# Designed miniproteins, single chains, continued (4), part 18

Each design is a single chain, and the fold is of that chain. pLDDT is the mean over its residues in the fold that is shown.

## One batch from the design tools (miniprotein)

Design m12596
Fold by ESMFold2-Fast:
Structure m12596 (fold): chain A 116 residues (1-116)
Amino acid sequence: MSNEERRERALELLDVVVDADGPDFLEHVSPELEPTFARFMYYLSLVQLSEEEEKEATELYNSLSKKKQILVKGLVQPAATLVGEDVEEVAKRLVLLVSRHAEERGLPLPSLLQPE
């Protein structure tokens, strides 16, 4: 798969989870959607960001409290470990892709990803 195909697949899976569980899905994934969420995290962990996107992702991630950074890293750790990617880098990818998805759909940002 190309990087673009991995990104598209991640966004399609994110759309399914958000449509079913609502905008605060990161804290409230329903049990029946756990496989879909795991697949989202898997494809997310394979997405490569551009230099501009990496800068934006880093700024967004650093806007989070230390507690929220730990929680986000915890969410991505299984998928990041499975694909051999750095946990913090995948956490930054999650923050960027979910934030952009929320903006594009006119949805509120998940509480876990709101700046403090």
Scores: mean pLDDT 84

Design m12597
Fold by ESMFold2-Fast:
Structure m12597 (fold): chain A 55 residues (1-55)
Amino acid sequence: MPTPEEVLKTLKQQALDQLDRYRQQNPSVSDEQYQQAKQTALKQITDYVKEKEKE
């Protein structure tokens, strides 16, 4: 079973991959917008995984 840390790492990689793909398909997205979206997504994923932690 994956640990919360492994899940967090996997979800962050998936989110970054999705954001990279989205930006490639939408070149009108500015670097600043991309950085903001990246930070927001990573923050939300971290918070989500912490909320879903099981003992």
Scores: mean pLDDT 75

Design m12598
Fold by ESMFold2-Fast:
Structure m12598 (fold): chain A 83 residues (1-83)
Amino acid sequence: MTKWTEEMKEELVKKVVEEWKKLLKEEPELVEETDREAAIEELRRLLGIDDELAEKVIEELGVSVAFSEETRAELDAVRAASA
């Protein structure tokens, strides 16, 4: 059984969005503009989620995202557990 439920994945996405909104307020230069489609593809792979949820995250964060090493590890864990 997958340890990460859909609700847990959405909670993680919400937490990531909230943390990135705070980071963007303090350090806007830390997030550089990137290709929107590439960002959606990366989030889809990292979170193991569908395109709809990935687009939702990109829309909340804007078209530019960068993840800390810790956040990437959390996203990789969700992806691995969603098999």
Scores: mean pLDDT 55

Design m12599
Fold by ESMFold2-Fast:
Structure m12599 (fold): chain A 62 residues (1-62)
Amino acid sequence: GPLAAEMGKAAAEAGKLLGVEEGEKNGRIGADTGDAQAAAKGAELAAGPSNGRGALERGLKG
């Protein structure tokens, strides 16, 4: 869906910026297909282990 595509784009950009190739790859799949699972996996990988939802939200806030 549209939210998954936006999350995928953000994950792909974050993964590329941070050098997390698997995060970028999964983020691109989410952005292209609108697959919420691929977008979420990309975001998790880009954020790193234990960073999940909370860390990504904190990163966006400050």
Scores: mean pLDDT 66

Design m12600
Fold by ESMFold2-Fast:
Structure m12600 (fold): chain A 84 residues (1-84)
Amino acid sequence: MEEEIRALAERLAEVGGEEGRRAKDLILKALEYIKKGDYSKGASYSTGASLIAVAYSIETGNDEPSRLALEALRKLDELAKKLQ
């Protein structure tokens, strides 16, 4: 799970330009907060990452950044549920 989230974030940085790199940083912050048990901050950072990636995809016509960010968000949500 964690390795898959990190891989999605890295791919997002490769395909999403500067916005993809920002989204990567927010995904990694979300992961850190979820691991600390701060699920509210984790959810906020993951949502922020998805919004940045979706906006970038709309502007460029490339749907890959939005798909990667939304999959990372889904995996972060699954991880949060497993940590109770």
Scores: mean pLDDT 86

Design m12601
Fold by ESMFold2-Fast:
Structure m12601 (fold): chain A 97 residues (1-97)
Amino acid sequence: MEEIREELERIAEMIQTPRNEESIKKLLEFAKTMSEEQQQKLLEILRVQVESLELYEEAKSADPERREELLRRMEELARAQEPAVEEIKKLVDEYIE
């Protein structure tokens, strides 16, 4: 679906940093060759990254107890998405031309 591609680009811009800029651009390029199901999986991974960034920003101004809660949620999100990230990595490697 076209809306999935638009959301992928929008979310990628939100999570882009100087350190990961090239990796994000490469993923977006390969996403154009992916099926809608694969693009949906990538979108879900990127949404988790956005949630992690939002939690991180909240943690900066939170009290110590809330900060610990937010950081744990970020760690859980990162661990939960590791299998999906590896799957996407395999797909990207197969689409290198």
Scores: mean pLDDT 71

Design m12602
Fold by ESMFold2-Fast:
Structure m12602 (fold): chain A 80 residues (1-80)
Amino acid sequence: GAEFEKLKKEIADKLRELLESLGVEQESIDDIVNEILNLKSGEKFLEKVKILLDKLKENGIPEEQLKELEELIKKVEKLL
């Protein structure tokens, strides 16, 4: 629905910001963001985003900076 598509875009924008903060190349960020935005299944979207969240944690993004992304993920979980 419209709410899910809105949350997908908000999550994609937040992931872009966090990946840029790690110095990830723009082409790689575009590939990652386009991959997740093209996922039609909410379950597959959540699986991929949670894997990316874990990678952001492994690469030293502070928990405080991840809070917004985690809250957006929880909102998607409530829609499924």
Scores: mean pLDDT 84

Design m12603
Fold by ESMFold2-Fast:
Structure m12603 (fold): chain A 81 residues (1-81)
Amino acid sequence: LEEARRILERLLDFAEAAAEKGKSLTPEQAKKYLEDTRKYVRAAADAIAERSGTPEVRKLAEETVKRIDELLDKAIKEKES
């Protein structure tokens, strides 16, 4: 549980940092970087949730993925618009 929690918090921090860094990149670079970030964190969170099978880890992964998706989607839209 602590391992999963640590990894999920790291993924969220990574996504937040990626969104912030994206603001300093060109729109094309930002979109590519953030989409790559999305793929990475989603796959990692899904694997953790499936492997552990515990309710708490599942909830953490679920909420983390949702927050990351929303954060990255917002950052990408802001750059494209």
Scores: mean pLDDT 78

Design m12604
Fold by ESMFold2-Fast:
Structure m12604 (fold): chain A 64 residues (1-64)
Amino acid sequence: SPYREKLVELLREKGMFEAAAKLENSKTPIEFQRVVNEAMRELSKEDQAKMLELLTEYIKSYLG
């Protein structure tokens, strides 16, 4: 998914390499959400908003 790739790239850009790797390797929606929630606690408000936009588009594309 292009949105998943953008989320991973955002985390790498912010120096969150462990979170980026965990997100890229997450196999279930629950694992994905846990990594996202962890990353959100460390991101600025601006980057949290950007991540939420990408997440919303990813979820919409995943659910149909």
Scores: mean pLDDT 79

Design m12605
Fold by ESMFold2-Fast:
Formats: C-alpha cells, sequence, structure tokens
Structure m12605 (fold): chain A 67 residues (1-67)
C-alpha cells in the first residue's frame, strides 16, 4: 500500500526533475513536496471516480493509498 504511493511519488518527482528547464532549479525538498501533493491528488481523484461508479472497494483502496 505505502509502497505503491511511494512509487507514484517517485515517478512524479522524476517527471518534475526532467522538466527543470521549465520549472527552474528545485531543491530535493521542494521536488518531494510537489510530488507528494500530486500523488495524493491522483489517488484521491481515482478514489472519487470509483466511488461515483459505485465501486466502493476500489474507492476505499485508493483513498487509503492517498493517506
Amino acid sequence: MQQLFQQMQDKVAAALRQNEDVLGPLTDEQLQQRAQVLAQAAFTGKAASYEIAGKDDLAAFYRQLAQ
């Protein structure tokens, strides 16, 4: 569970680092903070989508990943 969240955060962080030419130089702390917020938003949005679709088990799973 936490490992899947960390994998998403790491992927987002890598994408942000690759776009440093646009974003400007970021500290590792700033990069990780932005990546964490984006990862939480992604899983929260997915949980909400499953909840709307009536897939409560999947909604609960992704909601817990966002924690």
Scores: mean pLDDT 75

Design m12606
Fold by ESMFold2-Fast:
Structure m12606 (fold): chain A 81 residues (1-81)
Amino acid sequence: SHHLVPREERTLEEVQSAEASEELRKRLIELTRKLAEMLLEKGIIDEETAEKLLEDAKRIRDEEVLEQVIEALEAAIKELE
């Protein structure tokens, strides 16, 4: 079957959709900060690039994009662990 549970599906929209958006933003920033710190520690990026990653994350406004980026960030962090 095709994808059974679409991650971007907003079934939570009826259950505090505003809260869900805030949660996604908080998680995105936290994950981006963690990834940036790990990349800095490994010498892959410099401090300027790390700050740029956080700035780029803050520019994301769309909820579906937020969710996709969060998934990518979690995967990247796991790879670096």
Scores: mean pLDDT 70

Design m12607
Fold by ESMFold2-Fast:
Structure m12607 (fold): chain A 81 residues (1-81)
Amino acid sequence: MSPREKLEEVAERMLELIRKYRPEEYEAYKQALDLVLKSSDEGQRRFLLEAAEGLIKWAEEEGNEELKEESRKLRDEILEI
């Protein structure tokens, strides 16, 4: 699988987490991803990494262990790309 395809899979999984735990933010994140995808692959990777780190911090503050674990998994996968 290409790095771009891996980033797209990670993006989809991240949007599903946002839709589940922060549905009010879903449309904003989806629009931001669409714009980043049109600008550059490196921009997409950077956006996803920052978003994953943000979700981890928010999950720690809310005590949401499921979101924290899934967000850490996404961050680690992004770092391997």
Scores: mean pLDDT 77

Design m12608
Fold by ESMFold2-Fast:
Structure m12608 (fold): chain A 90 residues (1-90)
Amino acid sequence: MKVLVITGTTTPFEREEAKKVIEGLKKLGYEVIVSNATDADEIINEVKKYKPDLVVAFRVHPEVVKKIESLGIPVVRGRNASELIELAKK
């Protein structure tokens, strides 16, 4: 499964949680692509470019999430790495 992780993070805490998600998804055998895009149009363009099976989103605006879902791609959002990894297993 190809997973696009959109970090959009700037704090040390958020960067560490993003690292935990990326490592956890890789351990599950997923192909992980990381995006640091924060702009809505850039995020949508990366989704269209990579054509992921799943998007895992940190700090992404709800309207951007809705746009990704309208492309037929599921989006997972959570508060921490453990929650996001569990949601991505579905």
Scores: mean pLDDT 78

Design m12609
Fold by ESMFold2-Fast:
Structure m12609 (fold): chain A 79 residues (1-79)
Amino acid sequence: MVEEVAELLVEAIPNPEKAEEARRKAEEIIATEKDPIRAAQAIAAYAGRLMAQEELTEENRRKLAEADRKLREFAEKLK
């Protein structure tokens, strides 16, 4: 369920324009990447980059970390 963790990622982003860009990016990755493991890894990498670049609240940082963790678990289950 890559779509559900992508939604969690979008919810963690406080800027609505950046949240919309993140949703579009996640949809693009899901649509173009046929391998769900690679799709999950790409979205996790994007979430990690956002955690590094944004000055997030503790709550939003936790949500991004949870999305990253779930995407990595999803990728691991398909190995």
Scores: mean pLDDT 70

Design m12610
Fold by ESMFold2-Fast:
Parts: structure tokens; sequence; C-alpha cells
Structure m12610 (fold): chain A 93 residues (1-93)
């Protein structure tokens, strides 16, 4: 079930053409705000694979990933909230 939901989330992110900078910020938010679990680890792994592909497609540099725009940050927060609810992720301490 969780694997299926994770794959649906990844496909939705691909369809919405989410930027590499947004994906990097999303991964950072999830790592900071969610409790470690097998589901979170698999989600982060899948998001990291999508990030690597998107960064190559966009020609995104590490500097650009470390300096996301306000819009990238906003989109990442919206996606993090949506993902946390869909996967019932526990908050971090």
Amino acid sequence: MDDELIEEIIKELERENVSAATLFELINILNKETKDSPTVRRLIQRLSELLARRAREEGTTLDQLLNPSPEDIKRAKEWAERIKERLDLEPRK
C-alpha cells in the first residue's frame, strides 16, 4: 500500500513538472519534519532519484539547489503537507 502511494506521489510530481530546486527543498523539509520510518526512507530515496533526473534535465547546479526561490520553497511546503497527510507520516521531535 505505502509503495503504491509513494509511486503515485512520484508520478504526480513528474506530471506537475516540479522543479529540481522544489524537490530538493521538499526532501529537506521531510527530513526535518517527519519521524524516521521505512516509508519515509523509501519516499526520500524515490524523491532523490526524481531530483537527480530533473536536475540533469534542467541543467540545475548545486548552487541553485542550495538557493531556492520563494516560489520553490512555497511549492515544497505545500507538497510536504500533502504528502504527510496522504502517507500519515509522524512528526519529528
Scores: mean pLDDT 83

Design m12611
Fold by ESMFold2-Fast:
Structure m12611 (fold): chain A 60 residues (1-60)
Amino acid sequence: SETIKNIKEAIENPEKLRAELLRVRQLLDPNYQPTDEQLEANVERVIKRLKKMLEELEKK
């Protein structure tokens, strides 16, 4: 599945995920300027959610 491949790639490349999350958020809100700690926390939360999604998808 392309979805599974994309999820695995995001988990394996947290720096790319971090850059993409920042880019998308700044497109929606150009005044969005998180601290490194806030950005790291957001990346960790997204990765945890992606891992849970991956487990559910691989069960089916």
Scores: mean pLDDT 77

Design m12612
Fold by ESMFold2-Fast:
Parts: sequence; structure tokens; C-alpha cells
Structure m12612 (fold): chain A 105 residues (1-105)
Amino acid sequence: VPEELRKLRFERNKTLDGIIAALEALRNAQERYKASTDPAERARLQGKIADLQAEVDALVKKYNETMDKIIALEKERDPERAKKVEQAKANQDKFIADGRAYAAG
């Protein structure tokens, strides 16, 4: 396996872990916001929700850029293997979309 491909796979996994953590934090902040009757707490949670939404957007963008590089390198080595990576990305994209919908409430 090329060293560049190994580094990209590591970066992909790290970014996915970040997306999962940010989505969990976003869901928790949304639930707390819905339960809160304190205007000061609601204002703080609204800011936290906005920051976490921006973090998820940035991580998803980074994930897509990393996956595009992985797919390009896999296509140069083995086009059939690249198709399997593309299918895995499609499954992961659905998982992220479902997670974002869940976090939004």
C-alpha cells in the first residue's frame, strides 16, 4: 500500500471520528436547548449549536476532500477496488446524513 494512501486513510478515520463526536455534541446541545427555560442558558446553547454546526460542515468538507484523494489513488492502482471504496463512501455519506438529521431533531 502506498504511504500516501495509508496517511489519507488515517486522516479519513480521524475526520470520521470528529464528525461522530461533533454530531453527538450537537444532538446533546439541541436536546438541552429544547428542555431549557432559562433565557441566558438558551442563548449560550444557541451559540454552541451554531459553532457545532460549523464544525460538522468543516469536517464533512474535509472528509469529502480526503475521500476524493483516496478514490483517485485507488483508481490508479486498481479500478475494481476503487468501486468498492466509492460504495463504502456512499454508505458513510448516508450515515453522516442520517446523523445530521438526527442531531437537528
Scores: mean pLDDT 87

Design m12613
Fold by ESMFold2-Fast:
Structure m12613 (fold): chain A 108 residues (1-108)
Amino acid sequence: MEELKKDIEKVLKKLLEEGVVSEEAAKILKETIEKVYEYMTSEEYRDKLAEELGLDPEEAEKLRRSNLEGVAEILRKKGRYEEAKLLDILANSDSVEDMALKIEEYLK
């Protein structure tokens, strides 16, 4: 859990230091990643969110994935490929372990 958060911070720092993203974009991306992380790591949070939306957990997961994929496509059309790639990783990760491995691969 803590290691994945540190890897996420390293990705954002790298993108910011390389001038790939603005400070504002990095902040929004960080907030998005933190929400996805919370969703992936907390079954209680997922169940509560699904209830608040009036969806079952499977429907809420499909909606989450679809929203991330939609934003990634918009960013890709704007030439923001690194941000789009990171969102694609978040959208296509089925578990915390899978997400951690994909983020580690991205940092290489």
Scores: mean pLDDT 75

Design m12614
Fold by ESMFold2-Fast:
Parts: C-alpha cells; structure tokens; sequence
Structure m12614 (fold): chain A 80 residues (1-80)
C-alpha cells in the first residue's frame, strides 16, 4: 500500500508545514503514480485534491462555497 502511505505522508506534511517532508512525499507519490494505470492515477489525484481542499478550508484559504464547487467539479471529472 505504497500509494496510501505516500498520500498520507503528503497530507500530514502539508498540515504540519514541513516543506522537506512534503517534497519527499510528493516526489515518491509522483513516481508511484507514473507506474499506475490512468484510471488509478485519476482516483488518487482526485483523493489528493479533496484532501487539499479540506486542508485549505480548515486553514481558511478557501471558503466553504469554493470547496463545494471544486468538489463538484472533481466528481464531474471522475465521471467523464
């Protein structure tokens, strides 16, 4: 479950503001994503985008309305 571990490390580093850990986790995740089928890459990227929206909302960088709009766009992208 290398992808889940890298994803969790990236999210944790983002919340902590740990730039070095974020860069390391992001690089590892990028290499793992390159090895996955397109469908799996799309799912992982959508999950990361949702996690990023949650963190941004939690930190007050975006509004609840903006987060909901972006989540809706991610759902549309996953369908088509």
Amino acid sequence: DEVERAKAELVEATRAGDVAAHEEAAARLAELLAKLPEEEQKRVLAELARAGLEIAREQGLISEEEAEELERRLEELERE
Scores: mean pLDDT 77

Design m12615
Fold by ESMFold2-Fast:
Structure m12615 (fold): chain A 69 residues (1-69)
Amino acid sequence: AFSAAEAAQLAAAVLALDPDRSGKVSVADLLANHPLSPRLRELVLAADTDGDGTIDYISLLAEVADSLA
């Protein structure tokens, strides 16, 4: 399970990178500019199943939130 601090870090990072609320962020931008824990970095990399460098962060945030329940 992720900590509440890790969930907050991920939420803040993806919302900062997506002001248009498209639901997608660049993996490279997320990892380069935001202080994510090693576990969150692994989760972000695993979420890029297509290897295109872009992830759907809505599903990612839901997964992290579910791990806290």
Scores: mean pLDDT 73

Design m12616
Fold by ESMFold2-Fast:
Order: C-alpha cells, then structure tokens, then sequence
Structure m12616 (fold): chain A 103 residues (1-103)
C-alpha cells in the first residue's frame, strides 16, 4: 500500500481534504478480496492523482504536478501488474506519460 500512503501524504501536504477523502475511499476498495474491486481502486487513485496534477499545473505548481503524475503512473503500473491486458490502464499510462512530458 506504499502508493496509497504516498497519495495520502501528498494530499495532506497540499491541504486538500476532498482529495484525501477520495484516496481513503480507494484504500477501502483495495482491501476487497475481489480482483475487479482492486482494479477499480487503482483506477480511481490514478484518476484522482491526474485530476489534482492538472489543477496544480494550471496554478503553476509544476513540481507538485509532476509528483502527482508520478503517483498516478505508479497506480497504473500496479493495475497493469494485476491485469496486463487492461486497455483502460494502458490508455491511462500513455496519457500520464504525455502529461509528464508537457510539464
């Protein structure tokens, strides 16, 4: 659960209680014994991290935006380890890498 801890610490650092609540929701989903629910948890975490990173980029907080995208990338890679043929995660990975290059 290191990725989820990194995400919690990230939202605590930036003072975003709504984002922190979203990460905690994903942690609860990740506790499920169902692979599909764990995939959903990682997908939700990646989406939350992409969303906040885009907001931080618009605010000029490039270093924080990059850190958020690094956590999003880790979440997607964890999802691909769990389901290597998941097209949604493959598309998210490609989008995250493109966003990181645009910073």
Amino acid sequence: MDIFKEAEDFFKEIGDDSGLAGVKGSIELMKSPKKETQILALKQLAGIMVSISLKLKKEGNIDKAKKGLDIAEKAVEAGLELDPNNKSFQLMRDNILKLKKSL
Scores: mean pLDDT 87

Design m12617
Fold by ESMFold2-Fast:
Structure m12617 (fold): chain A 78 residues (1-78)
Amino acid sequence: SERELILAIARKELEELLDEYGEEEIDLKSLIEWAKQNNAGENVIKALEELLKEKEKMTREELIEKGSEILTDLALQQ
């Protein structure tokens, strides 16, 4: 489905971002500031800000799982 394809792209985008960031335990406030400084896309920043509302810290794996869903929803505007 279109959603499954967008989800796969979103997951890959977040994996590439986090590979550049280089941390396994993520402080979301620090990641958001780094992402803004490194010209991350607006939807990526919005997804990270949405995750920050849930909790301040999460693992790389948890961020990719939750963030890719939010990023997909933002891309689909649903």
Scores: mean pLDDT 85

Design m12618
Fold by ESMFold2-Fast:
Structure m12618 (fold): chain A 92 residues (1-92)
Amino acid sequence: GITKAIGVVLQFIGAILDGDKLTVEQEGDTVTITIENASETGISAAEALAELTKESGGEAELERQGDTVTLTLKNAKGAAAFAAQGALKLSK
């Protein structure tokens, strides 16, 4: 629910403070989140958002390349959409 979504946004904030570079792009119903120098907190946040998106009826794909994590979300709804939009605002 929304409480878990807020938790995910707070984890992304924690990851940024730990030195993770967060880049978020939105194109239509697709949100792509790239975390460079990904910490355990950043990886955990990405995994939690992927699960929230799947629970919402959307699709989520998580890729790891070294210390870079890419999360692609499609049709995220409700609490998952809230968390994705929160991440987008953090990337600026």
Scores: mean pLDDT 84

Design m12619
Fold by ESMFold2-Fast:
Structure m12619 (fold): chain A 87 residues (1-87)
Amino acid sequence: MSEMEKYTSLATGYILSGIGYAVTAEITARRLRAQGDEEAAREAVERYRKLAEEYLDKAIEYAKKTGSEAGAEKAREVVLETLRELE
């Protein structure tokens, strides 16, 4: 595998992980709010926000090595906006 292919695969994997954390946060917050546990819902969103941010920052690092940082940065913006809407 070329280094270009390796970095593209790593960036894509980290983007998918960030999206996964946003989806998990939405499902978890919705469930906890349905149970009347607003505090636990906010704590879950904060936890998954930190994980998503960490993984998306790694995605941007690898995307920069292939000149694809614009796509990774856009994915980061969309994921973090989704998480902000859950607050």
Scores: mean pLDDT 86

Design m12620
Fold by ESMFold2-Fast:
Structure m12620 (fold): chain A 88 residues (1-88)
Amino acid sequence: LEELERLIRELSALEGAHPSRMTPEQLEVSIDAGVYEVAYAVELTVGKREGKEDEERAREEALKRLEKDLGITREELIERIRAAIEAL
């Protein structure tokens, strides 16, 4: 879980890797890997929380929802994020 958080942070640090700042090619890779939805959903969910003690819980909640929606495991999600970062 903390590894996934680190990967999302690393992706966000890549020259301001916000979806609106990515090239069409980078966006396609991020979407194919599910990274775009993970980063966006985590940001939206965490942004609604005021306390740091709830931040990790909100992030876990968003990630579980994405796992269910994408039909993949947490380990597969982490691997897709790694692949997307390497492709950027």
Scores: mean pLDDT 55

Design m12621
Fold by ESMFold2-Fast:
Structure m12621 (fold): chain A 74 residues (1-74)
Amino acid sequence: SKMEEMLERMDKLFEEFKEAIKNGDLKSAEEKYFEMGRLRGEAHRVLSPEERAEFDAHYNRMDAELEAMYQAAL
């Protein structure tokens, strides 16, 4: 499904973000952070309301961890 494809893309971006943070590569981490934001915007445009709710639940769990890691790295 489109939702599963977008969740896979999001999970991959999040893993790449975590690796960049681990390596001290703040430029790559910032690029991945913005890519994840753009992907969320795309998801809201193309997914059904039910799929958006599921995607947002996944994103919200991830976003709290992501924001904390990004702020700690700055």
Scores: mean pLDDT 82

Design m12622
Fold by ESMFold2-Fast:
Formats: C-alpha cells, structure tokens, sequence
Structure m12622 (fold): chain A 91 residues (1-91)
C-alpha cells in the first residue's frame, strides 16, 4: 500500500541518518579500505533514497504499480547499502 511504502521510506531515511552520524563519530578508527567502502555505500544509499522518493511521487500522481515496484526496489537497495555500513561500523 502507499502508506506502507511511505513508512518503509521514512524508516530507511532514519537509518541512513543514524549511519551518517556513526560514520562521522568513527571515521578516525577506520582503515583506508573501510573508509572507502563506507563512503561508497553512503553515496549509493543517498542516491537510492532519492530515486525511491522520486518513484514514490510518480506513484502518488499516476497510481502506476510500476512506480511502486521501482520505489520498493530502491528502498531495498538502500537498505542493503546501509547494512554494509552497519556491519563495518559494528566491528
């Protein structure tokens, strides 16, 4: 549903903000390889969230289920990228 899609997007945005904060707090404790991987996944998650927001807006305007599917796909991609960050910062 639209309501569930909006909820999932807000949850991933909140998790993204938490990971950005944790990254800044732990930046000096990361190896160069960890730093690069976290930065790449943060950029990827940001782009995926922006794409999910775009397709959610298109879904609201048109009711086209293809936009719902695309929004869900980008939410999934963003969650996957955030999970990589979370695992690095938890170690």
Amino acid sequence: SLEELEKKLEEVKKKFEEMEKKFEENRENLSPQQLQLVEQNLEGARISIEQAEYYLEQYKKTGDENYELKALLFIFVANSEITVIERILAS
Scores: mean pLDDT 89

Design m12623
Fold by ESMFold2-Fast:
Structure m12623 (fold): chain A 70 residues (1-70)
Amino acid sequence: SPDYVRQLQLEVTRLKMLKLLLQIAKDSNLWVAATTKDPAIAEHNKAAAHQIDETIQELDDKIAQLEQQI
């Protein structure tokens, strides 16, 4: 139905906005890792960026599943 399609489109938009915020967080962690002189801080921020990237990939999979229903 048109109402159901609208609800799916709204959910996809919401998830894409969440993905944008996660991408900013990932890039911020990578920037800290690249600019810090402390190897321990660099490794911690790289690990955090990797964890965020895994979450982004799960989110991309969910977006793709919802878009297949539109």
Scores: mean pLDDT 91

Design m12624
Fold by ESMFold2-Fast:
Structure m12624 (fold): chain A 84 residues (1-84)
Amino acid sequence: SLTGATDEQIELVGELLKGVKTKEEAIKKAIELVDEGKVSLASALEYLSRYVNLGKSETQLLTAIQLSRNLPGVDRKEVLGKYL
């Protein structure tokens, strides 16, 4: 895996995103699940990369979120809004 996430962790993201209609909603919900501590950032990024049919802009956004995860004061919702 790109991030060391297990298949079980990736499957959990899929279950929690069940019923989400658009890739934009899936990205937002996955970020919320990471912020709530319900899933790891690694599993969320791996799920979105495999199953959400991300374009180039979405892939760049996810990479930016991954790189910013340890930076204090980064507003991930503001970063997401820039690309939507």
Scores: mean pLDDT 65

Design m12625
Fold by ESMFold2-Fast:
Structure m12625 (fold): chain A 97 residues (1-97)
Amino acid sequence: SELHTVQLPSGATLEILTEKLSEDKELASIFLTMPDGSVSGVGAIYIDLKKKKATIYLVDSPETRAHEDEIIQAAKDYIKEHYPEITEITIERVVSS
């Protein structure tokens, strides 16, 4: 697994932890660390190299909503830097039961 860390404009820190699922598929879990040290899972990126598509999944939570724009931007920047072959990025909101 590979860890990527991004300092966000709000002062929160975003951590993206990438796991290889297969030769053509990866999953990157997204965690948000607040300045007080609290950590929340805020989403994931599913990467399909064969389809050249990435899907950003966002958890519908107060923490995610407060930081949604900066999380999306950091996730898109991560995809462009580490997976330049990806041609389509979609965003899906996931309601936690």
Scores: mean pLDDT 85

Design m12626
Fold by ESMFold2-Fast:
Structure m12626 (fold): chain A 90 residues (1-90)
Amino acid sequence: MKKKITVTVEDPAAGVRETYEIEIFEDGKAKITRTRETLAGGQPRRVETETKEMSLEEAQKALGDAFRRAYEAAKAGGRVEIKTEEVEEP
């Protein structure tokens, strides 16, 4: 079983949409995938994706950072979505 927490932040003032996916595995490892999409229209739309493996402790910090980013975007009139998911893996 793995647990997945997804935080999606849409910040129109900054012209970006950011998605943070934090996966927690049964063996005590975690993984974060950060996707940043540029919405600003003077040049081609850009999508940047970064993936890192980390400890559970580092994942907790990363989740805290994602939530803080979400709060700042919401305060500026942006949109925030948080999803939690459990997946059974054989």
Scores: mean pLDDT 74

Design m12627
Fold by ESMFold2-Fast:
Structure m12627 (fold): chain A 96 residues (1-96)
Amino acid sequence: GEEAAEKALEGGREAAKGAVSLDPKKGEEGAKKLEEGGKLAAEAANNKRGEEGAKAAKAGGEAARRGAESGRAESGAGGAVAAIGGGLTAALAALS
């Protein structure tokens, strides 16, 4: 559980930095780490609350990836950061 949480948080930080700085490479790297963290959280979650949290984390990672890909609008950065925060919070709460 702890490794999944740490990886998701690290990925979230990198994705958020990429989104804010409009750096597509850093955003993509963060999104991949978030996706890996989400997969690890899903594997660790053996109950329906954990499954919901893992799905939220995965959705947050996908949103960050799309934000990095679009790389153009500042409006996308806020949405990506919010999705990352929400997904991570849900996944970590479900793993508790």
Scores: mean pLDDT 56

Design m12628
Fold by ESMFold2-Fast:
Structure m12628 (fold): chain A 95 residues (1-95)
Amino acid sequence: DQNRRLDGSSKMSDGGDIVYQALYDSGDYQTGRDVSTFISRRGIDSVLGTSDQAVQNLDQARDYVRQLGNQYPQTRGSFDQAARLIDDGRRIVSD
């Protein structure tokens, strides 16, 4: 279902934007760019692949965001919010 993969990718992008903004506000622009690139590539793969591949890409993006959030305790809330949005995207694709 292309529409569900697009919706899941949109949620992943929303999560990536939150993480990028948190890293930008902390002055870590390089990590912000790296996160944006990682999320963007996973989002493209989610749209172009199968629904099973989209779920795998969403799981990878969520795990990356959660793991990275451990390095930024002052912005942990933003990383947790982003992980929740990515989980919402996973639910949309898997339904």
Scores: mean pLDDT 81

Design m12629
Fold by ESMFold2-Fast:
Order: C-alpha cells, then sequence, then structure tokens
Structure m12629 (fold): chain A 100 residues (1-100)
C-alpha cells in the first residue's frame, strides 16, 4: 500500500498545475485501477492499468492521476473515521457512493 500511495502522490505533484475536478466516471475508473493494484500489491500493475485506461477510454493521464489522488484521499478519510475498514472495503464503499 505505501508504495502505491507514494506513486500516486508523486505523479499528482507532476500534474497538479493541470489538475481539474475529476468527473464521477474518472473517479470510478480510478477506483477500479486502485482496487486491482491493491489486490496484487504492485505499483507495476498500477502503472499498467493507468496506461490501459488512457488507451481504452481516451482519458488523459493527468485526469486519471488527479482522480486517483482524490479517491485515495477519500479512502484514507474513510479509514480514519472507520479504522476497522480495509483499503479494499473502502474502495467498495466509495464505488457504491458514486454509483447512481
Amino acid sequence: MEEIKEWVERQYKEVASLARKPTKEEKLLALEVLKEALEKGSVEVLEEKVREVEREHGIPRERLVTALYEVLKEIEELIKKNPSLSYLEAVEILKKKLED
């Protein structure tokens, strides 16, 4: 988890000047990317999935990185309020909250 968090924070710093509020769709895609990276415990999976989403959905890297940063911060806030939650459980809670 720490390596995934560090990767997201570093990438976000590089694109912060271009950052715009993420859409619901961008946040949902970011949560799927984060979920798979967390399940496999791999920053390489995170990078691979970011490239895949950019290619398949036409979402610029800076948009997806911004969404990843914001959903990660929301996950951390959920866990802070509910310390019994795992990161994967927090991802599922945010997905349900964002879905209509």
Scores: mean pLDDT 82

